Designed miniproteins, single chains. Designs and how they scored, part 97

Each design is a single chain, and the fold is of that chain. pLDDT is the mean over its residues in the fold that is shown.

## One batch from the design tools (miniprotein)

Design m3384
Fold by ESMFold2-Fast:
Formats: structure tokens, C-alpha cells, sequence
Structure m3384 (fold): chain A 72 residues (1-72)
């Protein structure tokens, strides 16, 4: 037979948790990408200040993208 009503409800809850984990993962990914940009700038010979600026610019870009997704 098909899934029971209880099993269907539990599956819906699992999907909801998965969606929330996905959103958390997007935020973590954004932070790691911003840090990665700063790190790569440093490796390319940028000063600590220039590397920090590059990371901040990426963080602001990622924040703008995340805000746009949350508004849709």
C-alpha cells in the first residue's frame, strides 16, 4: 500500500527541516566564500587591508543576494 497519513506527515516535517538546513547552508556558504576571497587576495600578494576589503565586498555582495532570495 501507499504511505500512511502519519508517515506522510513525518515526511513533510523532514522536508521542512531540509529546507531550513538548506537556508542555513546558504548563509554558511556565503561566509566561507567571503573569507575565501580575502584569503585568495592575500595569497595573490594583497596587503592585509586590501584582502580585508576584498572579503568585505564579497560579504556585502553575498548579503545582497541572500536578502533578494528572502524577499521572493
Amino acid sequence: GGLSEEAKEKMKEILRVGEELGKIGEGIGAVLRAMGVAFQAGLAGASEEEAAKAGLEEAERELKELRKKLEE
Scores: mean pLDDT 71

Design m3385
Fold by ESMFold2-Fast:
Structure m3385 (fold): chain A 64 residues (1-64)
Amino acid sequence: SPDEQQFLIVGQILQDAARLLQEQRWTPQQVLDYVEQQAEKNKLSDEHKELLFRNLRLMLRQFA
């Protein structure tokens, strides 16, 4: 389903964000910019964007 596909995309973006923070030592600002670009590129619904940015916010607090 479209919702299932969007959920998978959110998971992939979050996994990539975690790698960029943990392995590549990207700054929180760089990762936020990356995630915003990926959300727009993948045309995520508002619901899936909220899920994405909620989880990203928790992740960024860990690396701030």
Scores: mean pLDDT 86

Design m3386
Fold by ESMFold2-Fast:
Structure m3386 (fold): chain A 87 residues (1-87)
Amino acid sequence: EINPKELQILIDHWKKEFPSLPDEINELLARAALLALLGRYEEARKLLEEAEKLASSLPKEKIPENFYKYFEALRRAIEAGLADDAR
C-alpha cells in the first residue's frame, strides 16, 4: 500500500518542478518513485511507461528541460532494482 502522505509530498514536489505538465503525469511519476522505494519495481516500471507515453503525446515545448533528466534517473533506478531481483 502506498503511503498517501508520502505520495502527496512527491506529487507536490513534481508539480512545483514541472508546473506545465498535466497533474496525471506528475501523479504517475510520484507513484512510480514510491513503488520503487518499496521494492515493487515491476509496478513502478509500468507506471513510468504510462507517464512516458503521456509525456510523448504532448508538444515538445510543453515538456520542461529537466523532465527527461529526472525521468531517466528514475528509470535507471527501477531497471537496477529489477536486475538485482533477477539475480
Scores: mean pLDDT 76

Design m3387
Fold by ESMFold2-Fast:
Structure m3387 (fold): chain A 64 residues (1-64)
Amino acid sequence: GMAEKLDEAIERARKVAERGVKEGKSAAQVLEEARKIADELGLSEEDVNRVLLEALRKYKELKE
């Protein structure tokens, strides 16, 4: 269902943030890749924003 797709997108977006930090990518580059994941899964605008927020949170956590 859509809830399952949201959970999948969040998990994938968090992994993109982890790799992005290791590879020296900017937050903007990580958010761009997370957006592509959410768009590919056909998420609503609200769910896309949730995915981007989770990616940004993970990126900031790892940059501390």
Scores: mean pLDDT 84

Design m3388
Fold by ESMFold2-Fast:
Structure m3388 (fold): chain A 86 residues (1-86)
Amino acid sequence: HMTKEEIEKLINLQLEHADELLEQGRYEEAVSIYESLLKYAKEVFGEDSPIVAKLLRHLARVYEKMGDTEKAQELRKKAEEIEKKL
């Protein structure tokens, strides 16, 4: 099975791809990638990991651009709570 180092590298690569989709206005595709990465990161690194906080902030940006300000605020709040524990 993949090592944590290999997983981190793959997550970062996918994160770059999702960020590019967001800049292109491809919000639904970006959400799908961020959500998949978030689930995987929580499983591998735990819910209170730096990578999880980072992914939550990326998801919040997408939802904000989509007009879902409530969802964006919830995600930012979650990321902020994790960051306070680090």
Scores: mean pLDDT 82

Design m3389
Fold by ESMFold2-Fast:
Structure m3389 (fold): chain A 83 residues (1-83)
Amino acid sequence: MAGRETMLKALEEEKGPEYAKEFEEIHERLLEAERAGDEETVKELTPKYIEYMVELAEILYEKGLISEETLERVKEDAKKALE
């Protein structure tokens, strides 16, 4: 999505380039595993990916790029995905 680059830049500014790189690596590995039908890798990486998504949403909210409603939705979706 066109917004992905903006999200990565925000993450890099707040958490540093290494953290943004880790998020990208986990996201890419998760997509590859999903495409390959590797359920064990998907199960292993999903909690880490969700953790990064919540942190990213909090950063975007602090920068005024998303609404409080969007932040709460991301956190609620994350809770459901980890149950």
Scores: mean pLDDT 76

Design m3390
Fold by ESMFold2-Fast:
Parts: sequence; structure tokens; C-alpha cells
Structure m3390 (fold): chain A 100 residues (1-100)
Amino acid sequence: MEPIDKSKPRLLVSILISRHPDRDGKVAIFVDTLDANSRVVDSQQFVFEVPKEWSLEEMKKFALEFIEKKYPDYKLVDERESVDPHDPNVHHVVLVYQPK
């Protein structure tokens, strides 16, 4: 991973993946665009229903590909994953993107 340069614009992306064996999953993507002064200049939310047959990795891949298509001039520089402490079927992915 490349070090995060806090003096550059960046995208802070929070992904919430809800996966359940008996129903279609959900992928919620929250994108905050920060300027070179770390001020939020834009906030977007995208929510998708995804097939229940998809693995967590397939749901994550879908989210990453969506972000790459939406923000083609940005590259991934940091990634962190965790399981929700209140619901083991919910996974959190936090991503940081910076300009290429």
C-alpha cells in the first residue's frame, strides 16, 4: 500500500456489505470527497442489491469496480476491513483513494 498523502484531495469510502444465506445481499457505498485542506466538498451514497449466491469477496469486488468506474482518475491507497460488532452478517470496508 502507498502512504496516504493528507495534503492531496482524496476519497474516503465506507462500504457496508450485508450478506445472508436466505436473501439477496446489500452493498451500500458512502463516498466523501475531501479537498487538499481535508474539507468534505461532496458526499454521495449508492445502495445496491446483489445476489445471495455471491461471496463476500464477490460483493467487495463489485463495490471496488463500481468506485473505479465512477472515479477513474483515482487509485486505491488504503483498505481496512472489519465485521460489524452487532451483526456478524454485516461487513465494513473502509477505503482511501487519491488522484493518480
Scores: mean pLDDT 80

Design m3391
Fold by ESMFold2-Fast:
Formats: C-alpha cells, sequence, structure tokens
Structure m3391 (fold): chain A 81 residues (1-81)
C-alpha cells in the first residue's frame, strides 16, 4: 500500500516536470503510471481521475490542463496520507 502511494506521487511529480519541459508524451506516460499506482494504493477515485485526465490532456498537447490535473491529483494524495 505505502509502496504504491510513493510510486504514484513520484510518477505524478515526474509527469509534472515533463509537462513543464513541454514533453507531452513523457507527461502522459508518467501520469498514466501515477493513476495506476494511485488506484493500487486505494487512493480516492478523484485523485485517480485527475491523473487520468492529466494524461489525456498531455496526449492532446494541452500541457496547462495536464499540469492543473496532475497538481490536483498530487494534492489529493497528500491529503489522503
Amino acid sequence: KKEYLELAKRYAREGIEAAFRGDGRSAAEHLRKAAEYARKAGAPEEAVQHFEQGAEAAERGDLQSALEHASQGLSLLDGYM
């Protein structure tokens, strides 16, 4: 459980960093991994949905929306633990 939560947070941060660099493909990949591990950790579904929506935004090249969703998802993970 804790291992999955730490992985989710790490991938979320890496997705945010990739989006900040303008790397939508890496951002999408990292945010999909954040969603996967957040779900495995039993995190709130709202956090998982934010990471999934962030990944979809990054795939479309909407990096501003990707950053917003990733940040909200990460904030929800911090509140969960």
Scores: mean pLDDT 85

Design m3392
Fold by ESMFold2-Fast:
Structure m3392 (fold): chain A 75 residues (1-75)
Amino acid sequence: ADAGLAFLEEVLKDLPVASIEYLGDGKFRITLAAEAFGFDPDELVEIAAKRLEEAGAKVEKLSPDTLLATFPEVP
Protein backbone atom coordinates (compact mmCIF):
# COMPACT_ATOMS: atom_id res chain seq x y z
CA ALA A 1 0.00 0.00 0.00
CA ASP A 2 1.22 3.54 -0.76
CA ALA A 3 0.72 4.61 2.86
CA GLY A 4 2.80 1.65 4.02
CA LEU A 5 5.63 2.52 1.62
CA ALA A 6 5.62 6.18 2.77
CA PHE A 7 5.72 5.01 6.40
CA LEU A 8 8.72 2.72 5.77
CA GLU A 9 10.55 5.45 3.83
CA GLU A 10 10.18 7.72 6.89
CA VAL A 11 11.30 4.96 9.34
CA LEU A 12 14.41 4.22 7.23
CA LYS A 13 15.07 7.78 5.94
CA ASP A 14 18.59 8.07 7.45
CA LEU A 15 19.71 4.64 6.14
CA PRO A 16 21.05 3.68 2.67
CA VAL A 17 18.07 1.80 1.20
CA ALA A 18 18.29 0.43 -2.37
CA SER A 19 14.61 -0.60 -2.61
CA ILE A 20 11.39 -1.20 -0.69
CA GLU A 21 8.86 -3.60 -2.27
CA TYR A 22 5.32 -4.31 -1.02
CA LEU A 23 4.54 -8.05 -1.22
CA GLY A 24 0.96 -7.90 0.13
CA ASP A 25 -0.56 -8.86 3.51
CA GLY A 26 1.50 -6.22 5.36
CA LYS A 27 4.81 -7.67 4.10
CA PHE A 28 7.67 -5.57 2.68
CA ARG A 29 11.01 -6.59 1.18
CA ILE A 30 13.72 -4.07 2.04
CA THR A 31 17.08 -4.13 0.26
CA LEU A 32 19.92 -2.09 1.79
CA ALA A 33 22.81 -0.41 -0.07
CA ALA A 34 25.53 -0.89 2.58
CA GLU A 35 28.51 -1.11 0.18
CA ALA A 36 27.61 2.18 -1.56
CA PHE A 37 28.02 4.09 1.75
CA GLY A 38 30.86 2.19 3.47
CA PHE A 39 28.65 0.48 6.07
CA ASP A 40 29.27 -3.00 7.39
CA PRO A 41 26.34 -4.99 5.88
CA ASP A 42 25.73 -6.91 9.14
CA GLU A 43 25.72 -3.70 11.22
CA LEU A 44 23.41 -1.89 8.78
CA VAL A 45 20.97 -4.84 8.75
CA GLU A 46 20.87 -4.85 12.59
CA ILE A 47 20.20 -1.08 12.69
CA ALA A 48 17.43 -1.37 10.06
CA ALA A 49 15.88 -4.42 11.78
CA LYS A 50 15.81 -2.60 15.15
CA ARG A 51 14.09 0.46 13.63
CA LEU A 52 11.51 -1.75 11.90
CA GLU A 53 10.84 -3.72 15.12
CA GLU A 54 10.41 -0.42 17.04
CA ALA A 55 7.88 0.59 14.33
CA GLY A 56 5.86 -2.58 15.06
CA ALA A 57 7.18 -5.03 12.44
CA LYS A 58 8.27 -8.64 12.73
CA VAL A 59 11.64 -8.72 10.95
CA GLU A 60 13.36 -11.65 9.21
CA LYS A 61 16.83 -11.50 7.61
CA LEU A 62 16.63 -12.98 4.10
CA SER A 63 20.22 -12.18 3.01
CA PRO A 64 23.15 -9.98 4.19
CA ASP A 65 21.47 -6.92 2.62
CA THR A 66 17.76 -7.91 2.55
CA LEU A 67 15.07 -7.89 5.26
CA LEU A 68 11.44 -9.03 5.31
CA ALA A 69 9.23 -6.81 7.50
CA THR A 70 5.73 -8.00 8.43
CA PHE A 71 3.24 -5.64 10.06
CA PRO A 72 0.23 -7.15 11.94
CA GLU A 73 -1.66 -3.99 10.87
CA VAL A 74 -1.24 -2.59 7.34
CA PRO A 75 0.08 1.00 7.87
Scores: mean pLDDT 74

Design m3393
Fold by ESMFold2-Fast:
Structure m3393 (fold): chain A 79 residues (1-79)
Amino acid sequence: SSEQVQQAVQDLFRYAKEGDSEGVKEAAYRLASLAVGVDDETAERIAERVGEKTSVEKDPYDVMEYLSRELALAVARAG
């Protein structure tokens, strides 16, 4: 639902600002599954990569841009 997507975006921003890579991974997984509807395996791989990205100094906008790029690639690969 749109409410779940909004919550996941808010959680992603909060966790990124806190440097919580596991929180970012969980929020990214929710966004991939809910907003784009990719399969669980793809969502988990995207979440792992986004979580790794937050190991550097945190900017929630850079994290969101990286997630958006990963989601766009997943949609393109799905055809």
Scores: mean pLDDT 78

Design m3394
Fold by ESMFold2-Fast:
Structure m3394 (fold): chain A 92 residues (1-92)
Amino acid sequence: DDLEYEVTVMFVDENGNIRFSTGVAETVEEAIAEALEKALKNLKFPAEVQVTAARIGKNSPFVEAATSAVRTVNSAEELRALMEEAAERVLA
């Protein structure tokens, strides 16, 4: 079946608002890239973040998801690494 990857970053912006940045793509790399680009528009380091990665059936009820612990990240590279860690848990 056709599968899509969804990566969501939850964080608190500079105004104290909870925000969600989501990337959806047929590849995990593109989903991470989209979520990261969207998050970086409103996120400043250091930041507390939580990442959820999901593998979703486009035309089926299949869904598998993994959520990270809340972590402090100090760079875009650390955030990407956390996204990759969460995504690996749904690639099995």
Scores: mean pLDDT 80

Design m3395
Fold by ESMFold2-Fast:
Structure m3395 (fold): chain A 105 residues (1-105)
Amino acid sequence: SVNEVKLLALMTLGVNEIAVSVFLLTTPSSKTDKKKELQEVFDLLQEAAKKIEKAKSIEEILDVLRETLEKLKELYKKSTDEEVKKLIEKVIENLEKTIKEIEEK
């Protein structure tokens, strides 16, 4: 059902938002560029979650997840910090897995 797919997508985004939040809280204020990169990842995931909450079909949910995945890949290419790159890579892997699980239903 659309509601089951929506829940799966929101749970995936939520877990990744928590992971990014932990990195934001543990990053020193002196590492301004790293904090900005982490905030961009967080904001992207939060925006995706808001769009998913408003989605009315599985296709709309998949479109949001795929758009978010492409934006994450762009952030990965622009990142200057190896820890941020590893975090983004993990978020990408989690989103790709969720997209595949939705497509196989």
Scores: mean pLDDT 88

Design m3396
Fold by ESMFold2-Fast:
Structure m3396 (fold): chain A 100 residues (1-100)
Amino acid sequence: MMSSEELQEFFEKVLKEAVEKALELDKQGKTLEAELLLAEAIVEAASEEQREKARELLEKLKNSDNEEQLELVKKTDSRVVLVAMALATIERVKAELAAA
């Protein structure tokens, strides 16, 4: 297992590089590609436990009304919510790029 310090340094490095590349893509009008790159970087930086919890949260959100969605988000760890939003973004952007 990575130490907490090694994981933090990896996360900070991955996000910094992803943000810089995403800003360059956005400047070129490639906003969907920028969103995909950032979302994939967030998922890659997450632990396996966080990714599994995020997938479970995303499936619950897909089957919930707006009020239930807000309560689920409020009760969930913010990092898990971030990973779930990243997974949803990856699904959406890949579908949009495939349809284009």
Scores: mean pLDDT 76

Design m3397
Fold by ESMFold2-Fast:
Structure m3397 (fold): chain A 84 residues (1-84)
Amino acid sequence: SAKGHYLEGLVALNEGNLAKAEQKFKKAIELDPNFALAHGNLATVLLMQGKVAEADKEILRAAELDPNNPELQKAAAKIKARRA
């Protein structure tokens, strides 16, 4: 299930296994593209690996899926300002 892969991704992240965390969060999103928490946590893992362009894409998706989250909206606004 999408939630199952997401939880495995959180375990991998807590263990410091960034590659496994990325793989599990990507699989969660493959099964549920509207899973806002999976997009947000994938962005965090991508930033920790220096994959800024991929992380920006995931932050923008997470912000679209969770419009009432002020931290995600602020992060998305900064990304859009850099692209203008």
Scores: mean pLDDT 85

Design m3398
Fold by ESMFold2-Fast:
Structure m3398 (fold): chain A 82 residues (1-82)
Amino acid sequence: SHMLKELEKLYEEAKEVVDRYGRSLETGILLGIGDIYYGLGRLLNDPELVVKAIKLYIEALRVAGREEEAKKIEEKLKELLS
């Protein structure tokens, strides 16, 4: 429960960063799949699916050239999984 809630917060932070910079066609598929994993993770109480969603958002930020934002989210994810 606690881990899932912390992962949900990190997903929301990653989504906020993406929404600030706008979604492109190139990242749209990654973000769409990420949103599906997040929805399923919440529905099934499965933290692994939320982790997959966050990783797809990190990849989308990197593809978009937002390296520093991607690194920030990735380090927070690593800390939560330690």
Scores: mean pLDDT 85

Design m3399
Fold by ESMFold2-Fast:
Structure m3399 (fold): chain A 77 residues (1-77)
Amino acid sequence: SEQADALLKGSDEAKELSEKYKKEGYYKSSKLFNKSSTHLQKGADYVKQGDLEKAKQHFGQGIKYAKEGAKEKEKAK
């Protein structure tokens, strides 16, 4: 589905940021983006299962962790 594909794309982008920041030494930001990636992937799985309530919960957590990861990266500058 288009919704699941969008969540998987977000998961991949968060995972790429996690690996990039890990290589750059931003370990706290890296860990938060990795958590974002995991939640967005679970959200996509729940969309595919038709469990939109759990998908929404995981999407919300994914966005929260991505926002926290970005803030921690800014603090490390």
Scores: mean pLDDT 89

Design m3400
Fold by ESMFold2-Fast:
Structure m3400 (fold): chain A 71 residues (1-71)
Amino acid sequence: VEYLRKKAEEAEKKGNKIDAYRLRAQAHVAEGNYEEAARDYKEMAEIYKKLGQESKANAYESLAKLFEKRA
């Protein structure tokens, strides 16, 4: 888990927000923090919506809702 957190921080420092949220979400899932994982996937969906990538946005919204049910 610590490895994923460090990789997320590296991505954040490089301005790669999508990778940072993805790695944080994976770390939260590994920790059993499904509510935080859902939030990270929701942030990814919003970024993809702003980029006009509706297919990816919808996929991450569905993933966020799945983890919200487990929280």
Scores: mean pLDDT 77

Design m3401
Fold by ESMFold2-Fast:
Structure m3401 (fold): chain A 69 residues (1-69)
Amino acid sequence: LTPEDRRARVEAFLEYVAEKTGISVEEVRELLLSDDPEKQAKAREILRSLGFSDAGIERLQAEVRELEA
């Protein structure tokens, strides 16, 4: 995967979560990047409720962090 491919895939996932939850893409990104354990737990619960696996959640969080680094 190129950085462009990774960004496009992450953006698609964030858009999907935003659409299903009714919050903005930026708010989803902030929850995934938060250092607050409570916000991190809430983000994981939301993603699990949408059918994401634990591995999928971990991968999405890592990819979002890589793009913001």
Scores: mean pLDDT 75

Design m3402
Fold by ESMFold2-Fast:
Structure m3402 (fold): chain A 114 residues (1-114)
Amino acid sequence: MRLSPRQMVQRALDDFVSATNRAISSIRDPALAARLAALQRQIVGLVQRFLAETDATRAQQILDEINDLLVEMRRVLRQAVSLGADESDVQALLEAGDRLAGHMQQYVMVLQLE
């Protein structure tokens, strides 16, 4: 059975949270670990707001904000790798973030079909 666009976003969010927790556990620098945890909390909150949104323009604005936070997350992860963080956990998180953003963009397209 195919997942709905909403269910695909929810699954991608669960995968993103799991991947972030794994990446955090491999980061030995407490400041970088704290920044990554804060970014995860902000992204989770914005995804919940996004899924409650019925207007495509407002949903796109929330997605744009999430994409800005994902850019910041990539910067934090690049710094963490330079300090010895596990490259496979970091790569898994980058891929989970890309999947989340992709499924959210598909969800915006569905809202535009109203």
Scores: mean pLDDT 87

Design m3403
Fold by ESMFold2-Fast:
Structure m3403 (fold): chain A 63 residues (1-63)
Amino acid sequence: MKDEIEQKVNELKEKADKYEKEARELFSRAQQGTPEQRFRDLFEATKASVKATEYRKEAEKLK
């Protein structure tokens, strides 16, 4: 009954999942890298994690 909202919610969840996976991969890579690469990977992981959280919250608001 809310097809458009459901489609948008699913799209936002997919984006959140993609960024969350990216953040996890970057975080794992940071654990194994050089100090400089570790800093960059942690920064990118944090950025991706924030995006994932934002998309997830937006999806929750729509319900």
Scores: mean pLDDT 79

Design m3404
Fold by ESMFold2-Fast:
Structure m3404 (fold): chain A 76 residues (1-76)
Amino acid sequence: SKQQLIDLIQQIKQLELRKARSEEERQQIDKEVQDAIQTINSLDDQEQQQVLQLAQRFMDNLEEMEKKAKELKEKE
């Protein structure tokens, strides 16, 4: 559904905001999220399913990268 895609984009936003070092970077992230939500609202049901599958794979990879980063930090 569109809501699942929006929720996924919001999760990506939270991860990116944690890495942002300046107000300018935060504003850029907000703009990209707004643009993504507008794009999602224009998708049909079939396109939504295809994008959701790709986005879910991307999120799974991000979670694994975050886990590896934490493990490296704990070894210091």
Scores: mean pLDDT 73

Design m3405
Fold by ESMFold2-Fast:
Structure m3405 (fold): chain A 78 residues (1-78)
Amino acid sequence: SLEEVKEEALRLLERMIKELEEEKAKSTNPEHQKALDQAIRILEAVREQIERSEDAELVEEMRRRAEREMRALLEYLK
């Protein structure tokens, strides 16, 4: 159902935001901290869009894009 798709997407986004917050707290690099802060703000905006969406396909697309972007950022910060 749409509710189940949204619930799973929101759970995954919450986990991603928490992971980025933990990485920001561990970082001593100001540029990395700024990049992580920006990513957290973007994921928070995505969370709000998912909460308001009535389209399961759009919710899944937003979740997939968020995951891909998070993985790319974490790879960049190696």
Scores: mean pLDDT 86

Design m3406
Fold by ESMFold2-Fast:
Structure m3406 (fold): chain A 82 residues (1-82)
Amino acid sequence: SDQLRAEIERAIAQLRADAGALAAKDRAAFEARREALTAQVYEDTYARLTAEYGDKLPDHVIEQMARAAAEAVRALMEEGAR
């Protein structure tokens, strides 16, 4: 009985380790996608605002607005894409 219990305990420990490794890999993939999307939103928003308002607004204001848009998307993705 003690040998069987030890074998079951080792199997459970291995399954927990494998599940933890998979969860960590999925998290890293999600974080990479989040960073890529936030960078894309910054670039797209900056380009659009520069095209529409580049002659009327200082560059630092356009940069601030583009960063705010990117940060909002980051926050939404962290909240589960609400």
Scores: mean pLDDT 80

Design m3407
Fold by ESMFold2-Fast:
Structure m3407 (fold): chain A 94 residues (1-94)
Amino acid sequence: MEKQKALDEVNELIDKAKELIEKYAETGPQYREEVLKAIDEAARKAAEFAKTPDEVNEIKGLASRVYEAIDKGAEEALKALDEFRKTAEKILNK
């Protein structure tokens, strides 16, 4: 089922972003660009299954929050990423 494949791909991208954020905390900003790319791709995939403009805006808003949280620290970035995952799962599982 295409929705399940999209959900699996979004979860893989989020898991990759989590690993990169944890490495960012240990080694510095060298993984920042890769995190941003993974989140952008996940947001785009999730938005394809949104039924309303409000759902698209919610996904985009949460992605922006992850971008801002990366600069504040790994803990805030991981929290924002968790909220992004929950919203993407709600949209894809409708």
Scores: mean pLDDT 76

Design m3408
Fold by ESMFold2-Fast:
Structure m3408 (fold): chain A 115 residues (1-115)
Amino acid sequence: AAGAVTRVTVSPPTLIVEEGQSATLTMRAELAAPAPVRVRWYKDGELIAEGRGEVVSEKFNGRVTLRAADDGTATLTIENLKPEDSGTYIVVVEAEGPEGRSTAVAQAKLIVKKK
């Protein structure tokens, strides 16, 4: 049976930037049918942000912005990048549809170069 979320992508899949710059990761969810979605962002297995703009990691408080657009995209923007912000960023999208609950996952790698 097909779930409500069929695919999730994150762009760019690898981003290399210098410290002090900003990075934006864009998520796109593909749905088999219209459904409410729950979005959670992880860095190296730690939950950093969820929902429509709640940042739950103190390391990112004041530097991370979440935006959701009406076209099924959501963005995670990190400002004033530090070398320790390097890592694997994972987005988990969960949706409920007529066929039940479904989950799709995508990842991107961020590399922050020291000046």
Scores: mean pLDDT 77

Design m3409
Fold by ESMFold2-Fast:
Structure m3409 (fold): chain A 60 residues (1-60)
Amino acid sequence: MIKDLAREILEKLPSAQTLTEEEKLYAAVTAQSILADAFTPTADHIERLKSIYEKLKAEE
């Protein structure tokens, strides 16, 4: 589930228009790290990624 979220975010991120530069950087680094199993995401990380994902979904 969380890796599916990370993959979807990375797919949509290059065309994102509503995200701030900070949000884009956070999403790119965090999603890449999750997919690489570089760290175990905390609830805060998951909440922030879900918030970013909702913004990306709203752009479709």
Scores: mean pLDDT 78

Design m3410
Fold by ESMFold2-Fast:
Structure m3410 (fold): chain A 80 residues (1-80)
Amino acid sequence: MPSPLELALQMALKIQQIIDDGIRNREPVEETLRRAEEVLREFLAEMAPLLGLSEEEVAKLYAGMVEQIRAEIERRYAAA
């Protein structure tokens, strides 16, 4: 079974690929963010039961991670 670390690394690689594809295809930031959010939702759905996270803790973590991903997308788009 994949470890929590393996799941986190897979999520990070998928999100970076989505950002790379968004830049290459000249997608709007919001479209690239929407695709990255889907990967994040899948990751948190798998991780929450493994780590014993409550629904409230998952919601807070999701919101914080979305803001971090948005900042990364905006930073990489500005550099491209």
Scores: mean pLDDT 83

Design m3411
Fold by ESMFold2-Fast:
Structure m3411 (fold): chain A 83 residues (1-83)
Amino acid sequence: SESEFANLFTAAQLVIVAAQIGGISPEEAADLVVEILKKMGQVASPEEVAEAGDKLIRLLEQAGASPEAIKRVRETAEEIKKA
């Protein structure tokens, strides 16, 4: 649903903000974003999840997430797009 997708996208953005201010690690934020993307895949189109994933990856990179963490998020978004 539109409301569920919007809430999940907001939650993912807030998780990344928490990493930016040092409340959690960027690695922990990436792992939480992976789980949120999986939930997004249940309520939104593959195209909407791919667009959200691209935006969240950019924010995670700005928060200092490792290339390995970014790869996990990207692979999760691609898996959802193929399903």
Scores: mean pLDDT 86

Design m3412
Fold by ESMFold2-Fast:
Structure m3412 (fold): chain A 94 residues (1-94)
Amino acid sequence: SALEAELAAAERAAPEVAEILREAARRAEPIDPEVAEELRRAARYAEEGNVLAALILLAVTRTIALKEGKEEAARIVDEAIRRVHEAIARARAA
């Protein structure tokens, strides 16, 4: 089914997702160390193949950053979310 195919694509994309999130954490570190730590935690979930948990954590991290007025950190998280979805879409098309 479409849902099973999407989940399988997310699992195939997991190594690329982890790399995207580690890079985002490096970019976030000098701006907001707390957001960088959450991005590293999301990368660990992706390394374990749990891309869904990584995406949920990214959504929560983005919401908190925006609520706290951390606009630059939130922009880094938004870019990471976009790149993760692109990686899953590529894996889905393969």
Scores: mean pLDDT 88

Design m3413
Fold by ESMFold2-Fast:
Structure m3413 (fold): chain A 83 residues (1-83)
Amino acid sequence: MEAQLAELERLAREADRAWEEGDYEKAAEAALRAAEVALASPSPDGLRWAASALAAAARAYEKLGKKEEAAALFAQAEALLAA
């Protein structure tokens, strides 16, 4: 779906920009939003997008010192790729 792909790309760019600016909380929020959009219409491509977005959110949480939350998000990303 063209509109969902455009939203995923926008949210991914928003997360990347926030991360580059050092706004890790905003980066995590945008990445989690991208994962939600990707999972709303599950497909092999959507699962890969969701896994990538969850990993990005996990890295932002590591920067925020939220190690347990980061580990949980990495585990979720790995589980999606194993499906």
Scores: mean pLDDT 81

Design m3414
Fold by ESMFold2-Fast:
Structure m3414 (fold): chain A 104 residues (1-104)
Amino acid sequence: SLQDQLEQALKNARQAVEQGNEEEAVRHVQQVGSLLQQETDPQTIEKAIDGLSEVLRLAERKGFKEVVQAVLDAFQTALQVSTDHNVILKAIGGILRAIGVLLD
């Protein structure tokens, strides 16, 4: 399912950050963004945003600014594809946090 693909891509992104592989983490986050363009279920998109926020937290700790940028791009995709209030609020929060990290 699309939900399973999103969950796997997020897991792969998190593992890549933890292993110090920024390039692979960027690829997996970009895959999350591509999958978000196809997803219509607000609950699935909200869970993906929660997963992206976890990847962002790990990337911030590692100083992986390219991963932070990719996560920012994925949050922007979520805003473009969803009209759900919870998705919008979480994505905006994630965008603001990612911008803060990139400006440091």
Scores: mean pLDDT 90

Design m3415
Fold by ESMFold2-Fast:
Structure m3415 (fold): chain A 96 residues (1-96)
Amino acid sequence: SKKVQELNDLLSRFRGELAELVKKGGGRISLEELLALLEEFREKYPEVAEILEEFRRLAEERAAAGGGYLSELQVLELMEEFEKKLGEFINELEKK
């Protein structure tokens, strides 16, 4: 499916852009930078907006405890949850 390919490309791109932002931040990312990235992907992939919104809520909770920043480990934990939710969504699309 073209849509499944687009969603796999979303996952690879989102992961890559997050990794670059964390690297530029010296092993952390600001909530502001993360929210800007999430909004960009939400606009490009409205079909996964609910999954991206869940990522946003969890990121805001972690950043509140971290003075407005998320550590690399916290970003990796959020990515694992995101990949799981997106994988479930893709599987449902493939099963018709």
Scores: mean pLDDT 84

Design m3416
Fold by ESMFold2-Fast:
Structure m3416 (fold): chain A 91 residues (1-91)
Amino acid sequence: MKFAVGRTGKNSIRAVVQADESDVLVEVYKTINGERSLVAKKVLNAGETLEVDINAESAQRVTVEVVARDVKTGELLEKITRSVDVTEELP
């Protein structure tokens, strides 16, 4: 799985996930101040991309977690975590 995350605006983050295998259940989570929430969930086939816009809720730091599982078995294939600092208040 390929995963990239970056700040796209004052209060917005974009996560991009690309599957390297078919029948992969991808779940994207955000954690803000210790509170974890699901922001996207999609089954991807090899080469397919999931793009998710994440609201930073005016937080100073957001943790984005991607969990990939095999749809047929439920087996955990990969888990990737990235932290993004969103402290900038644009005038």
Scores: mean pLDDT 81

Design m3417
Fold by ESMFold2-Fast:
Structure m3417 (fold): chain A 86 residues (1-86)
Amino acid sequence: SAEEKIEELLEKVIEELIEEYKAAKDAEERVRLLRQIAGAILSIKNVEVALRLAERVRETLLAMPDASAESLEIVDETLAEVEKRQ
C-alpha cells in the first residue's frame, strides 16, 4: 500500500539522518538532526511502526558514548508522544 511505502521511505530517511548525527562535529547540529528524526517518526500514522522506529533510534543513541541529556530527552518525548496515540 502507499502507507507501507511511505513508512519504508521514512525508515530509510531516519537511518540516513542517524548516520549524519554520528558524523556531526557540532552539538547544535546533532540536536537539529535528532529533531528532524523525531519529526519523521511523528509523521508515521501506524503507532506500532512509529514505536519500533523510535526504539531503534533510542538504541542507536544509547550505543553512542557521548549521547547528551538533551538528545535523550528528545527521544523520550518522541516515544511518549507516539505512545499517547491509540
Scores: mean pLDDT 78

